# Designs tried in a protein design run: designed miniproteins, single chains. Part 18

Each design is a single chain, and the fold is of that chain. pLDDT is the mean over its residues in the fold that is shown.

## One batch from the design tools (miniprotein)

Design m633
Fold by ESMFold2-Fast:
Structure m633 (fold): chain A 73 residues (1-73)
Amino acid sequence: VDEGLKQAIEDAEKAIEYAKAGDNKKAALYGQNAALNLNRLGTAGEIRRYGLAGDFKKTIEIAKSVKEEALRL
């Protein structure tokens, strides 16, 4: 039970919620933070780019992947 892993899961869930709501900036921010909490720098850059571009489907897919990885750690 790592506090960083809990934060990664929470931020990934927020990224999914904001993406579903159409909030590009918040989806990108929380998605990036979730990936950074797992030291996944490349993934953080990808989810930020897709989130800011309004590619919500891709943003949700990446955020779910980050959440699943955090749950396995």
Scores: mean pLDDT 84

Design m634
Fold by ESMFold2-Fast:
Structure m634 (fold): chain A 55 residues (1-55)
Amino acid sequence: SSLEDAKKGIEEAKKTLTKEQLIEALEMALDSAKDAGDKKTAELLEKELEKEKKE
């Protein structure tokens, strides 16, 4: 998926999921992006995980 589609998915998830569920979903999405070799999406997901894991 494009970076914009990934960003939209993250924003929608933030509205729907709890912080804990969002972190889990982001980790699963990151693993999938890495398995697919989608470096740009993986980098985006890593940054979002860092933001969510920050206090």
Scores: mean pLDDT 78

Design m635
Fold by ESMFold2-Fast:
Structure m635 (fold): chain A 78 residues (1-78)
Amino acid sequence: STIAASGYVPGNQRSFNAGDVIMTADFYQSVYNPGDVIQAANGQTMYLVQSGRISINRSSLQAIASSNVQLIQLISNS
């Protein structure tokens, strides 16, 4: 799989409804789409966006689900 080829294994799956706050942090992109990796700026967890769209509210530093969103945690395979 693409995840395993990147040196990561799939961890926990998380699901969010449109309007949900996914996390709060500094973000590298203003929008995240399926196939993108979302990571908090302090680096403790990474997630692959499997489905849905995430918009960043720059004023509150919130990642907000713009649609129904599914994430899968990326865990280091080491």
Scores: mean pLDDT 77

Design m636
Fold by ESMFold2-Fast:
Structure m636 (fold): chain A 96 residues (1-96)
Amino acid sequence: MKEEEARKLIEEASKALANGDYDKTIELAQKARELSTDPELQARADYLLGMAYLKKGDYDKAIEAFERAIQVAREAGNDRLAKYFEELKKIAEEKK
C-alpha cells in the first residue's frame, strides 16, 4: 500500500494550505488522492482540494471536492466528518 506516501503528501498539502499556497495544495492533494485507497486519506485529500479551490474562488470545483469527501466519509461510517464537509459545501454554494 502507498498509504505512508499519501499521508506525507496530505501533511505537506495541509502545510501549503495554511501558508496560502493553494496551487501546491491542489497538486499535493491530487497526488495523495491518486496514491491512496484508504477512505480516510481520500476524504482528507478531497477536503484539502475543496478548501484550496474555495480559497481560490473556484466554487464549482470546491463543491465537487466536498461532495467526494462527504461520500467517502459516509461510506467509512464517519457521520460527524460528513456533516462537517456538508457545512463546507454549503459555504462554497453560498459564495457562488
Scores: mean pLDDT 85

Design m637
Fold by ESMFold2-Fast:
Structure m637 (fold): chain A 87 residues (1-87)
Amino acid sequence: SMEEKKKEAEELEKEAEKAYEGGLYYEAGRGYKQAGELYEELGDIEKAKEAYKKAIEAYEKAIEAGQDVEEAKKELEEAKKKLEELE
């Protein structure tokens, strides 16, 4: 089911991009983080890093916009830790 995980990761990225464009930054952060986790499972470290960087940006915007601030702060720290572990 590596092909299934790849399609899921790609769909999560597309959904996160749409959420981000719509100003739903917390939802976008969650989607990018989940895509990053799937790319890690697939061994696609480059795509995982890109997804985590986008998640970080989305969570920072969520905090700035007052969206799910407490949850966004926790998710931001998790996404930063994930990115650090891959660098």
Scores: mean pLDDT 89

Design m638
Fold by ESMFold2-Fast:
Order: structure tokens, then sequence, then C-alpha cells
Structure m638 (fold): chain A 70 residues (1-70)
């Protein structure tokens, strides 16, 4: 679970850095998939780690969404 979430978040960061609407949309989908994997985690340690990582990336996506609105 943790490894899958880590890979998804890394891909999401790369997509966000590529920029534009397509990059934002791809990053948002990857973060959403990571959240679904976290909800199925049987270990509270894995769930907490994944939650902390997704929270940081959600803040970055929020900023990208504001820029795309312009």
Amino acid sequence: AAEEVEKLLEEAQKAAKSGGWQGYEQAAKLVEEAGKITSKASSPEEAKLAEEQTQGLIEKLKKLGEEAKK
C-alpha cells in the first residue's frame, strides 16, 4: 500500500511540474487514486504516512487550480 501511494504521489508531482491544464488534471487524478489506496490500508502507520503525503500535494494542487482559473 505505502509503495503504491508513494509511486502515485511521485507521478502526480511530475505531472504538476509539466504544467498547464493537462498536468493539473493528471496530478489531481493520481492524488485521488492514492487516497483510495489509503482508505484500503490495513496498517494505521501506512495510512498516516500516505495521508501526510497526500495533504502536502493537495495544497500544491489548490494553488495550481487558482492559477488555471486565470
Scores: mean pLDDT 68

Design m639
Fold by ESMFold2-Fast:
Structure m639 (fold): chain A 81 residues (1-81)
Amino acid sequence: MEEAEKHIAEGDEALARGDYLRAAQHYVNAAEIYEKLGEYEKAAEFYERAGDALRPVNPDLAKEFYDKAIEFYKKYLEKKE
């Protein structure tokens, strides 16, 4: 999906230059797009990436995104038949 792919690319570029907060915001935007599509595995992956990006600068906020990643990964496992 073009919109999610753009956010992933912009997040990766922000992360590469050390803009951790911008990287996390783009990964969250991608995760929300995948959530709306019911692609819970990808939503979990990008919430985890947002947490990873934030952990060195805001570990409390990183934990919130890790908790979301765990929640969506559980939804993925429940949906997988």
Scores: mean pLDDT 83

Design m640
Fold by ESMFold2-Fast:
Structure m640 (fold): chain A 74 residues (1-74)
Amino acid sequence: SAAEEKARQLYHLGKQALAAGDYESAAKHFEEAVATDPKSVVTPAALEGLAKAYEKLGDKEKAEEYRKKAEEAA
């Protein structure tokens, strides 16, 4: 589906930003991926990516919340 393909593209952009150390862009792309298709196969991985991005940004509360959501989605 169009939503699934867009979610996958946003997830890949998020991973690319995370690898580059651009944690703000990574969080934005992962959030957009989850919002685009919450039932996508990439959603658990995108939620884990959000947890990592927020941990790097120093937002421990959001990091823990997204890690928990990733566990529930997996």
Scores: mean pLDDT 86

Design m641
Fold by ESMFold2-Fast:
Structure m641 (fold): chain A 66 residues (1-66)
Amino acid sequence: SSVIEIIAEELVQKFGLSKEAAEEIARMVIDDGASVEEITERMVKEYGLSKKKAREAAEYVRELLK
């Protein structure tokens, strides 16, 4: 969706994430309603992000959508 693409682009610019990681975070929040904990675990395992960076990015998207 266009909303996922817009949020993913912001995550790339703000947190320096790859496009693929950013799109997955946006998708997990918007389509799946995933928790910060679930997103953090996947980002660490699948994309090699630090736990802190993954958590901050996930929290940012959830706050944006409140």
Scores: mean pLDDT 84

Design m642
Fold by ESMFold2-Fast:
Structure m642 (fold): chain A 90 residues (1-90)
Amino acid sequence: SLEELRRLLEQLEQLGAMNGAAASRRLLELARERFEAAGAADPDIRALVDQARELIDQAFASTDPVEAGRLGRQAYELTTEALRRIEALE
């Protein structure tokens, strides 16, 4: 439900989960599932999800933990924005 999405976003913000590729990957999987359930019609949301996925892939391929953390954080921010937009659409 949309209430579950809002609660999840609040929990992740509260825990300071802005960093880390693993947290970003879990959010991306949720965003993808919710976006597809919403009909996958919004091109801006699709672009955010696709960009976040690319950043996560780059983070996991990185041999530099600092760079991996930076990429994971950027993916988290994009995924959070995608989830907010999905929530606004119902």
Scores: mean pLDDT 72

Design m643
Fold by ESMFold2-Fast:
Structure m643 (fold): chain A 55 residues (1-55)
Amino acid sequence: DLERTLIQLRVLKYLRENRGRRVSQREIAEAVGVSQATVSRAIRLLQERGLVEPL
């Protein structure tokens, strides 16, 4: 769905802008304006698609 896709894109953008340092799920949640649980799910989907390194 569109809303979940937009959240995934915002999470991905934040991670790409902060390459070279570790970012916490809490920090991403604050930046994107969603819950940490939503960030965790988005990261897992991005990892499954090979867009983000596994933790």
Scores: mean pLDDT 77

Design m644
Fold by ESMFold2-Fast:
Structure m644 (fold): chain A 56 residues (1-56)
Amino acid sequence: SLGERVRRRVEALALIASGKYTLEQVAEKFGVTPEEVEAEVARWLADGGALPEFDL
């Protein structure tokens, strides 16, 4: 569902923002490439989302 995809996206961004995981580790966890993780970050920013607003 759309909500599930959004949740996975948010979780990926949260893991990156936490500094505990590399792009490669996050990509492995979600079964995607590091390039795809970076693309999700870019899409989030383009959608008016701000990574600095992502507080964990």
Scores: mean pLDDT 67

Design m645
Fold by ESMFold2-Fast:
Formats: structure tokens, C-alpha cells, sequence
Structure m645 (fold): chain A 74 residues (1-74)
């Protein structure tokens, strides 16, 4: 699969924000990555993890299931 340089940079920034404990900033970068690549499983999974940490259980579940479905459709 081809990842745009912009999506890769946003995923990198999201990871850095998450490691720093800035869940809000990580969410912003992951949402921007999904605007460019709506079916990016890494961004979908990352956002699911953030939503779960924020207590958004249903939203996290939906994103996690979408990411898993994309990974099994290889």
C-alpha cells in the first residue's frame, strides 16, 4: 500500500504527541491523517486507542473494528 509523505508525517506527529501524553494533540494529528487517507488502518487504530483513553468506548470500538476489517482484506 502506498502511504503519502503527508500521512506518514501526521502519523509520526501523532505518535510523538501520544508518547508525550498529549492525547488531544495526538487525536488532532490522527484526524488530519484520516482526512487525507480515510482507510488508513494505522490512523484508525491509533484514533481508537485515543478514544478509549478518553472514555469514548463506542467510538473507539467502531474505529477498531474498521481498522481490523481493512487489515483482513489484504
Amino acid sequence: MELSPEVLELLRKAEEAFKAGDLEKAEEYLKKALELDPNNPGALYGLAVIYKRQGKEEEAKELHEKALKLLEEA
Scores: mean pLDDT 80

Design m646
Fold by ESMFold2-Fast:
Structure m646 (fold): chain A 80 residues (1-80)
Amino acid sequence: MSKEELDREVAIALVRMMIALAVLAAKKGDLEEATRLLVEAIRFGVESGIPREEVERLLREAAEKHPELREPVERALAEA
């Protein structure tokens, strides 16, 4: 594995962790915190070289599995 590949995999793992934290926030009814975490996930992902389409896909997959995340995802995609 090259350093570029490792750096990308680490960035994707961190984005997934942020999404997981957003799911937990949304499940406890904290939609503002969920949206904030998703905005940070999008910005961090793009700044780390992950294509925006890939970050958006990860967010939408999470919203499909966790319906409470649908509104936070759409808000975050509009803000970031």
Scores: mean pLDDT 84

Design m647
Fold by ESMFold2-Fast:
Structure m647 (fold): chain A 105 residues (1-105)
Amino acid sequence: MTPVEKALELFEKAMDDAITAVEAGASDEEIDRLIDSYVPEFEKILSQLTEEEIRTVVMRAARLAQEKIDELEAAGKPERAIDAVSRVLGKFIDVALRVLERKRA
């Protein structure tokens, strides 16, 4: 598995874990804590990528998130599950931007 593929697999796992937590009745605070628990692993894997690979991963993650949102909407899932996917994507992008800034310095 390439580092790019590993980053995307980790992102998909974070989305799936967040959706599962919502379905199990987790609070917004519990969902945020779960997503934050992925930050060190996101930072570690993204730090191993080039700037071009990070841009590729962010673009692919955004597409995967949209595909997941479309699936959840089609399945009639609660808005909280859709929100959880958006929150995972936002946190992943925040980490990617911080890693990119460090590589430019």
Scores: mean pLDDT 87

Design m648
Fold by ESMFold2-Fast:
Structure m648 (fold): chain A 64 residues (1-64)
Amino acid sequence: SPMDLMIEQLKLMAEQTEELLKVRKEGKAAGLSEEEIKELLDKKAEELNKELKKKIEELKKKEE
């Protein structure tokens, strides 16, 4: 159903947010600068956005 698809998309977005928070936490623990952490977050966000789009398209195909 459209509602189930929306809920699954929200779950994926939540998981992606948790992964970004983990990168930030690990960067701080490693003693990285704010600028270095930002670069890691930007790179990770780009990768996660590509994966998210792919997963959403797969979910839409299964809604038939």
Scores: mean pLDDT 80

Design m649
Fold by ESMFold2-Fast:
Structure m649 (fold): chain A 98 residues (1-98)
Amino acid sequence: SLEEILEILERWVEEVKRLAEEDPRLSDAQKADFIAELDSMLAAIKKHLEAHPGDKEAALQALEGLGRRVVSWAEDHGALDLAARIRELTKKALEELE
C-alpha cells in the first residue's frame, strides 16, 4: 500500500540521517547540507507517490537512485563505514518494498 511504502521510505531516511549525524568524519556544515537534501528529496518523492498511488516501481527506482547517490557522497567524503551501512539499509528497504 502507499502507506506502507511511505513508512519504509521515511524509516530509511531517518536511519540514514541518524548515521550521518553520528559520523565523526563529517563537519556540522556537511551534515546539515546532507540532511536538508535528504528531506527535500523525500518530500518530492512523497508528493509524486501521493499523486500516483500504487506506483511501486517509482518507489523502488527512487530508493535505488537515492541510495546510490548518498553512498557516493559518503565515499567522496571518506566516510567508508557510513557508505557500507547505508548500502545495507538500502538493501533491506528495497527487499521490504519488493
Scores: mean pLDDT 82

Design m650
Fold by ESMFold2-Fast:
Structure m650 (fold): chain A 66 residues (1-66)
Amino acid sequence: SEIREAFRHFDKDGDGTLSAAELGTALRSLGYEGDVDQLIRAADTDGNGTVGFPVFSQVYTALSKG
């Protein structure tokens, strides 16, 4: 449940979503050195600047498989 702990740590509002800026910070802290803005745009299909736990979980899993 390390993924849930990471999500909760960055979800400062506690509403179950991360802003694009918070997601960028989380990805950088996990050691992601790629284009964070491009990844966020690909994940944020609605363009509303928020990302839920399912998307965060997929990204975290992808990074941990490298």
Scores: mean pLDDT 70

Design m651
Fold by ESMFold2-Fast:
Structure m651 (fold): chain A 96 residues (1-96)
Amino acid sequence: MSPEELLKKAEELLKEAKELLKRAMELEKEDPEKALELARKAAELAEEAIRLAQKVIEESTDEELIKRALEIEMEAGAVHVAAATLIVVLEKEKEK
């Protein structure tokens, strides 16, 4: 796959992760179990986006593609931290 194709996939995964995280946050009080499922999926998609962005950085010599990949890595990292935090909070409320 080309670095451009990897970058587009990373952008799509990041977009999906952001949407799932937003829904998880909205459902946190009304449906904690569904919120937990969505937060876990958001974290998984964010991790995959980071992995694809890292491949673009490794395989590309195009400065613009590398810059975009670094931006995706940073944003996906932020989504991952937010999702992981929500998961920990929801799991603690579920266990006692």
Scores: mean pLDDT 86

Design m652
Fold by ESMFold2-Fast:
Structure m652 (fold): chain A 93 residues (1-93)
Amino acid sequence: SEDVDRGIADILTAIGKKLLEQGKYEEAKRAFELAVEVSDGRHPEALLGLGEAYYKLGEKDKAIEYFNRALEVARELGDEELIKKSEELLKKI
């Protein structure tokens, strides 16, 4: 069910965000990777979180890749807040 998969992706994304706040970047990356997998790459906040985790781990090229994917998905969804966040993160790299 797409609704169940989105709910699971939302929970994993929230866990990933808390792990980022705690400085647990490898654990955050794994949570966001699972959120991206469950959502078939369609969860823009999970893609942003994964990019942030890669950036914190020093993986700049992967961070840029996932921020660009998040921007594409946010544009498809018409989510102006997530478009702006994705663009701001890309400018800071």
Scores: mean pLDDT 89

Design m653
Fold by ESMFold2-Fast:
Structure m653 (fold): chain A 55 residues (1-55)
Amino acid sequence: MEEVKKKIEELKNEMKKAGEEYGQALRDPSKADEALNRYGEKLTELGKKIEELKK
């Protein structure tokens, strides 16, 4: 039970980092589209992992 909560917190931290990276990349037009796609993919992956952890 505790390990599940810890993994969820880790996933939340990863999502926060992805958001920060996305924000930084928006300052570079050449990376904006790529950053948006990467951020969306990470959110989808994290969502799947969270669903798996719910059991």
Scores: mean pLDDT 73

Design m654
Fold by ESMFold2-Fast:
Structure m654 (fold): chain A 106 residues (1-106)
Amino acid sequence: MEEKVLEIAEYLRKGTPEDIEKAIELVKSLKAEWPKLSPEEQKRIRFLAEMQAGVEELALAVDRVLGADEKRIKMHELRAQAFRAIAEGDFETALKYLEELKKLVE
């Protein structure tokens, strides 16, 4: 189950519209399974999502210093916000950010 967070991260970092759609479907699957998970499983998933948000936030800070293009910066912001929402158990907000990310890369 923790593997789904890592798969979501892998697809989002590949960054094609098709890969982002796969990440969206994984988040929908995780949302559907969420009420069936133990508190310990939910805590582990939240922790992994928080770590992935931190990775994106660090990449965002580095890219801003190095003068990366606005699209690349926005992609890191949207991925960070999606992972933060997953860490809070707010899958609807996570899906909203991922749909915005998909539109940005189309």
Scores: mean pLDDT 87

Design m655
Fold by ESMFold2-Fast:
Structure m655 (fold): chain A 108 residues (1-108)
Amino acid sequence: MEEELKRKKEEEEKNREKLDYEVGAGVAALAYAVERTVAAIKRLKERGEKVESPEDLREAYENLSEEEKEEVEERIKELVEKAIEEAEKKGAEAAKKGAEEEYKRILE
């Protein structure tokens, strides 16, 4: 009787927590991609090289010094932590803004 009602409420809460976690993971993945791309582009510009393919970005990142890679990883970690906190605190609002920007891009 009461156990069935509690089970349904717990399942709804778990589904909500899972959704918030998935949103946070998505934002974190975006932060990783952006920071690595920015670091690679900066490195290529310092060498006077142009980005001609996605392969160039990958090779530029791989050729960063251990110190530069550590700095990038530290920045990624900070951004991931902030992104997860923002997603947890503003999950619905952040997701809504992201969806609105995507709809605007599709409609143009």
Scores: mean pLDDT 63

Design m656
Fold by ESMFold2-Fast:
Structure m656 (fold): chain A 80 residues (1-80)
Amino acid sequence: ENAALSYEELGKIYESLGNKEKAAEAYEKAGEIYEKLKNYDNAAEAYSKAAEIYGELGNKEKAEEAAEKARLAYIKSKSP
């Protein structure tokens, strides 16, 4: 969890620096770590941020991958 929080913080830092590519990568890594921890709510949020930034960059493939991961994490967060 602390590692995932560190990647989220890193993502915010890269966004403030205007480095959108590295920001998206950092959020994607945060999502991966949250997913491994079964923290699906935070995984969905992190993947959604990565998808948005990849979309802004025109990287449709990475945007779609991240959006799919966000959707799957959201579904898992709502499973009984």
Scores: mean pLDDT 84

Design m657
Fold by ESMFold2-Fast:
Structure m657 (fold): chain A 63 residues (1-63)
Amino acid sequence: EEEVLSAVGIGKTPEEARKNALENAKEIAKKKGGEIKEVLKEEVEKIPGTDLYRAVVDVLVKK
């Protein structure tokens, strides 16, 4: 019924990367027939050698 799902997002700002990661998580959860109940963990870092940021979110999905 419940599972942990990880998703990644990239953006030009930390905020954009986090929003993109969460949107990707929502799409994956939707394809699995579930919905996000809670954001368990969120991490964002600058991608070395670029002007881009990468975010990873771990979410709890209920089906």
Scores: mean pLDDT 82

Design m658
Fold by ESMFold2-Fast:
Structure m658 (fold): chain A 93 residues (1-93)
Amino acid sequence: SEKIKEFEKVLNKAIEELRKSGLPDDVIEDVERVLNTLYNYIKKNPNLSKEEIIEMLKRMLDAVLARYADLPDEVRETLRKIGEKLIEELKKI
């Protein structure tokens, strides 16, 4: 329960950063759905290791970046930086 609460805090902080990022609304909505999907999966599987959660997140973020390959490099770089920061915050849990 405590570990799940810490993951929820970190994921919610990342969503707030996404909303303030200036990224296109459709990109923000897609990433929010991805993060909410991950959170719901963690809630259903409380025995998942931190390492497994980080691996899943990396895979999901790579899929998001692949969907937006046509967007300007600035947009994609902003997404990468938010994702990298989220992974680093999760590593500290």
Scores: mean pLDDT 85

Design m659
Fold by ESMFold2-Fast:
Structure m659 (fold): chain A 87 residues (1-87)
Amino acid sequence: GELEELYRRIRELIERAKELARKLMEVAEEKGDKKALLKAIGALLRAIGLEFDAELAYKRGDLEELKRIEEEAEELVRELEEELEKL
């Protein structure tokens, strides 16, 4: 159903955000870019928070909250991709 499909997409976005945040941490450490490193750590924590929120929303059947979380996860992925391009 729509709820299960949306939750699956959100999980994929969150895993992508975690992957990108880890890559950003590695590149930032190699370059000595403390600002990028702190952004990467913050992004990883944000992804973990979204994962928790998504699981709760899914268990509650809260479709509107899952749509909000999808938008936040998509934005987080975009921000991380942009930061990696700048390094």
Scores: mean pLDDT 90

Design m660
Fold by ESMFold2-Fast:
Structure m660 (fold): chain A 83 residues (1-83)
Amino acid sequence: VSEEELEREIARAMIRMMLSVAALANPEMRELLERAAEALEKLIEQGRVEEAMELARRMMAAADAGDREALRETVEEAVKLAE
């Protein structure tokens, strides 16, 4: 396994765990967090691991703050980047 492949696998695992925890804590945001997971996985598949991790951290911060608008905006940003 290359360092690049390992980095992608670690990022996928971390993002899945972070978003799953956020969805459990904020069930009302679950649908947005599921869309986030799909977009972030696409970014990782594109090799954009650093951007995916940064977006995941921003999404977690918004969810932790209970800021649904900030979460939605960040999810839409990730979706647009991933297409």
Scores: mean pLDDT 80

Design m661
Fold by ESMFold2-Fast:
Structure m661 (fold): chain A 116 residues (1-116)
Amino acid sequence: SMEEVQRLLDEAIRLLNEAIELVKEAMKIAPPSLQPDLQALIDGLETAILLIREAKKTNDPELVRQAAETLRDLADALIRFVERHKEHLPEELYQKLIEIANRLREVADRLLELVS
């Protein structure tokens, strides 16, 4: 239903904001060589929030589908970053990043089911 879609889009915005804060925490402790990759993750997360806000405003199933695909791509990017660079991150931080990435993927998959 459209009500379920709106609820999931709100959950996605909350999770994306939490992911941004976790990436900012990683940025405080990461070596200079990783700063561009972390900034790219923040930029992607912020762009996803804008796409989701537009999807919420228009109720366009195609925009919801595009937002969901973007969430999936960002979840995968977060997981890849952690897998490649976990030696530079405290265990609690990379575990939280993996947890939030998995939750973003779950929201994306549910959104795709509702608009397919």
Scores: mean pLDDT 89

Design m662
Fold by ESMFold2-Fast:
Structure m662 (fold): chain A 68 residues (1-68)
Amino acid sequence: SEIDELKAEIEKLIEEAVEAIKAGDLETALQIVREIGKKLRELEKLGMPKEEIDALENKALRAYLEAM
């Protein structure tokens, strides 16, 4: 489904953002973080439950903070 594909893309992007943060590549990290945010909004428009969107967003935020 489009929802499952977007979830997989977001999880891959989270790993890429973490690597960019660890590398000190702020420009790349910021671009990826913005793309993750965009895909989370797409999931919201597709009717994904808010609890699942919040969990995925919290997973991303936690990963960024742990990489810093």
Scores: mean pLDDT 87

Design m663
Fold by ESMFold2-Fast:
Structure m663 (fold): chain A 88 residues (1-88)
Amino acid sequence: MKHLEEGKKLYEEGRYDEAIEQYKKAIAEDPNNAEAWLNLAVALAKAGRIKEAEEYFNKAKALDPNIDVRPYIDAEIDRGIELIQKAV
């Protein structure tokens, strides 16, 4: 779980691309860790990589149907707001 913890720290710092790399390493070590798949999806959504974010979010839900999806929904909402602000 060291890579998952490092990814969370990088995410908190706004270093989304680096967080993504740490979450990918966490998944490589434990492919059944639904939290790592969810955190990867959240970081990808923040980075604007929406297609990949959706694919990995679906994997997280497949592994744990009861997983707390709020962080992913919040990231999608934040991106939607940012996109609207940049378009105006």
Scores: mean pLDDT 79

Design m664
Fold by ESMFold2-Fast:
Structure m664 (fold): chain A 89 residues (1-89)
Amino acid sequence: ADALLAGIAAQAGAVVRHMELLEAQGRATETDRRIRELAEEAVRAARAGDGEAALRALEEAIVLEARAAGDEAAAEEGRRLIEELKAEL
């Protein structure tokens, strides 16, 4: 459980860092800021031990990022991976 929660926090943290780089470059959109908010929520939930809330926030962030890139296949793959991780909670 702790290893999975740490992995969720690390992955969500990577999304936060990527969005911070886009903001620093003046390239962040309103969608990018929403993705960052969701990823920060996922990190907080994972650190609090709330795996279900962490995976919900991470799923929304991944799907939104994929759709913003025009990649619906990546959005579907993200949902599938999150469903597999939910089964490990």
Scores: mean pLDDT 82

Design m665
Fold by ESMFold2-Fast:
Structure m665 (fold): chain A 60 residues (1-60)
Amino acid sequence: GPFLAVATEDVEGPAPTLLPLRKGERVLVLKEYSDGTALVRSLATGEVGLVGMDKLERVS
């Protein structure tokens, strides 16, 4: 199911499907993909996009 994560570094765009994030920004991970990307929603902006799982840390 969906879970909370935090960005461990700044994530830069612009790719059409990538969500830019700042270090420390919290996201809701909606779906993880087998290639190591995730569909996430920013808690700050409500925007949805893709981010690498290597840029996120799960909040327990």
Scores: mean pLDDT 78

Design m666
Fold by ESMFold2-Fast:
Structure m666 (fold): chain A 62 residues (1-62)
Amino acid sequence: MRDRVEEAYERAREIVRELLEQGASEEEAIEEAKRYLVEEMGLPEHLAEMLARTALREVLEE
């Protein structure tokens, strides 16, 4: 069973990738992923920001 943080990270990565493909800026992608993790998944803001930034870095390495 995956823990919630791993699920949140995978979701953030999907959101970031989709937004960048749609022409959003890196800042916009981080802000939307962070918003989703806080509002829809109930993560603390600092953790959501860390996961969103990590997801952006991983997507940019692809």
Scores: mean pLDDT 79

Design m667
Fold by ESMFold2-Fast:
Structure m667 (fold): chain A 100 residues (1-100)
Amino acid sequence: DPEKKKAEEKFKEVLETAKKLADAGRNGDIETYEELRKKLSNVTIEQLSPTKVKVTVYDEETGETYTITLDLSKLSEEEKEALATLVNALVLDKEGITLK
């Protein structure tokens, strides 16, 4: 399924960006952290159940929206850590910087 493959590839890009965000935060690289966080501003995460999460990514170049449902029990520890970093970054944006 070409659409499913595109959604999986977009989600992989999001996880790689989240890993880089975590690394920048740990290293105190504030400029890189803020740049990467802005790249994640088009991502939304909705918890459907204790084991299922819906991730939606908006592609600004194409205007397309990609949606993937993740089973948390099927994720690697590295993927779970990246997802937790992403959720924390989005929560901090909403509560600290995005809430004007």
Scores: mean pLDDT 71

Design m668
Fold by ESMFold2-Fast:
Structure m668 (fold): chain A 73 residues (1-73)
Amino acid sequence: MIIVAITVPVSKVDEVKKVIEELGGRVLTYDVQGDRATIVAEIPDVEGTLEELEKKVRSVAPDAKVERIPAPP
Protein backbone atom coordinates (compact mmCIF):
# COMPACT_ATOMS: atom_id res chain seq x y z
CA MET A 1 0.00 0.00 0.00
CA ILE A 2 1.08 3.58 -0.66
CA ILE A 3 -0.07 6.57 1.39
CA VAL A 4 -1.33 9.72 -0.36
CA ALA A 5 -2.53 13.15 0.76
CA ILE A 6 -5.28 14.72 -1.35
CA THR A 7 -6.30 18.36 -0.89
CA VAL A 8 -9.74 19.29 -2.31
CA PRO A 9 -12.63 21.68 -1.56
CA VAL A 10 -14.72 20.50 1.41
CA SER A 11 -17.74 20.12 -0.93
CA LYS A 12 -15.82 17.44 -2.92
CA VAL A 13 -14.66 15.27 0.02
CA ASP A 14 -17.45 12.65 -0.36
CA GLU A 15 -16.82 12.30 -4.12
CA VAL A 16 -13.06 11.87 -3.54
CA LYS A 17 -13.74 9.22 -0.86
CA LYS A 18 -15.77 7.27 -3.44
CA VAL A 19 -12.87 7.47 -5.94
CA ILE A 20 -10.45 6.12 -3.30
CA GLU A 21 -12.82 3.24 -2.48
CA GLU A 22 -13.33 2.42 -6.20
CA LEU A 23 -9.55 1.97 -6.55
CA GLY A 24 -9.50 -0.47 -3.61
CA GLY A 25 -8.10 2.10 -1.20
CA ARG A 26 -9.29 3.33 2.17
CA VAL A 27 -9.45 6.72 3.89
CA LEU A 28 -7.27 6.87 7.02
CA THR A 29 -8.10 10.41 8.14
CA TYR A 30 -9.04 13.85 6.87
CA ASP A 31 -8.60 17.37 8.22
CA VAL A 32 -10.70 20.42 7.31
CA GLN A 33 -8.98 23.82 7.09
CA GLY A 34 -11.39 26.56 6.04
CA ASP A 35 -12.96 25.69 2.67
CA ARG A 36 -10.45 22.91 1.87
CA ALA A 37 -9.88 19.41 3.23
CA THR A 38 -6.79 17.19 3.21
CA ILE A 39 -7.63 13.50 2.94
CA VAL A 40 -4.97 10.94 3.88
CA ALA A 41 -5.60 7.54 2.30
CA GLU A 42 -3.88 4.27 1.46
CA ILE A 43 -4.20 2.87 -2.06
CA PRO A 44 -2.96 -0.40 -3.64
CA ASP A 45 0.73 -0.38 -4.53
CA VAL A 46 -0.02 -1.37 -8.15
CA GLU A 47 1.50 0.26 -11.24
CA GLY A 48 -0.74 3.04 -12.58
CA THR A 49 -3.00 3.29 -9.50
CA LEU A 50 -1.60 6.67 -8.39
CA GLU A 51 -1.95 8.08 -11.94
CA GLU A 52 -5.56 6.79 -12.16
CA LEU A 53 -6.33 8.32 -8.75
CA GLU A 54 -4.94 11.70 -9.87
CA LYS A 55 -6.99 11.63 -13.10
CA LYS A 56 -10.24 10.71 -11.33
CA VAL A 57 -9.72 13.22 -8.49
CA ARG A 58 -8.95 16.00 -11.01
CA SER A 59 -12.15 15.15 -12.92
CA VAL A 60 -14.06 15.85 -9.66
CA ALA A 61 -11.90 18.78 -8.45
CA PRO A 62 -9.63 20.25 -11.17
CA ASP A 63 -7.59 22.24 -8.61
CA ALA A 64 -6.95 19.19 -6.38
CA LYS A 65 -3.44 18.48 -5.11
CA VAL A 66 -2.37 14.83 -4.83
CA GLU A 67 0.89 14.01 -3.04
CA ARG A 68 2.52 10.67 -2.25
CA ILE A 69 3.71 10.41 1.35
CA PRO A 70 7.06 8.55 1.50
CA ALA A 71 7.24 5.36 3.53
CA PRO A 72 9.35 5.81 6.69
CA PRO A 73 12.87 4.29 6.44
Scores: mean pLDDT 80

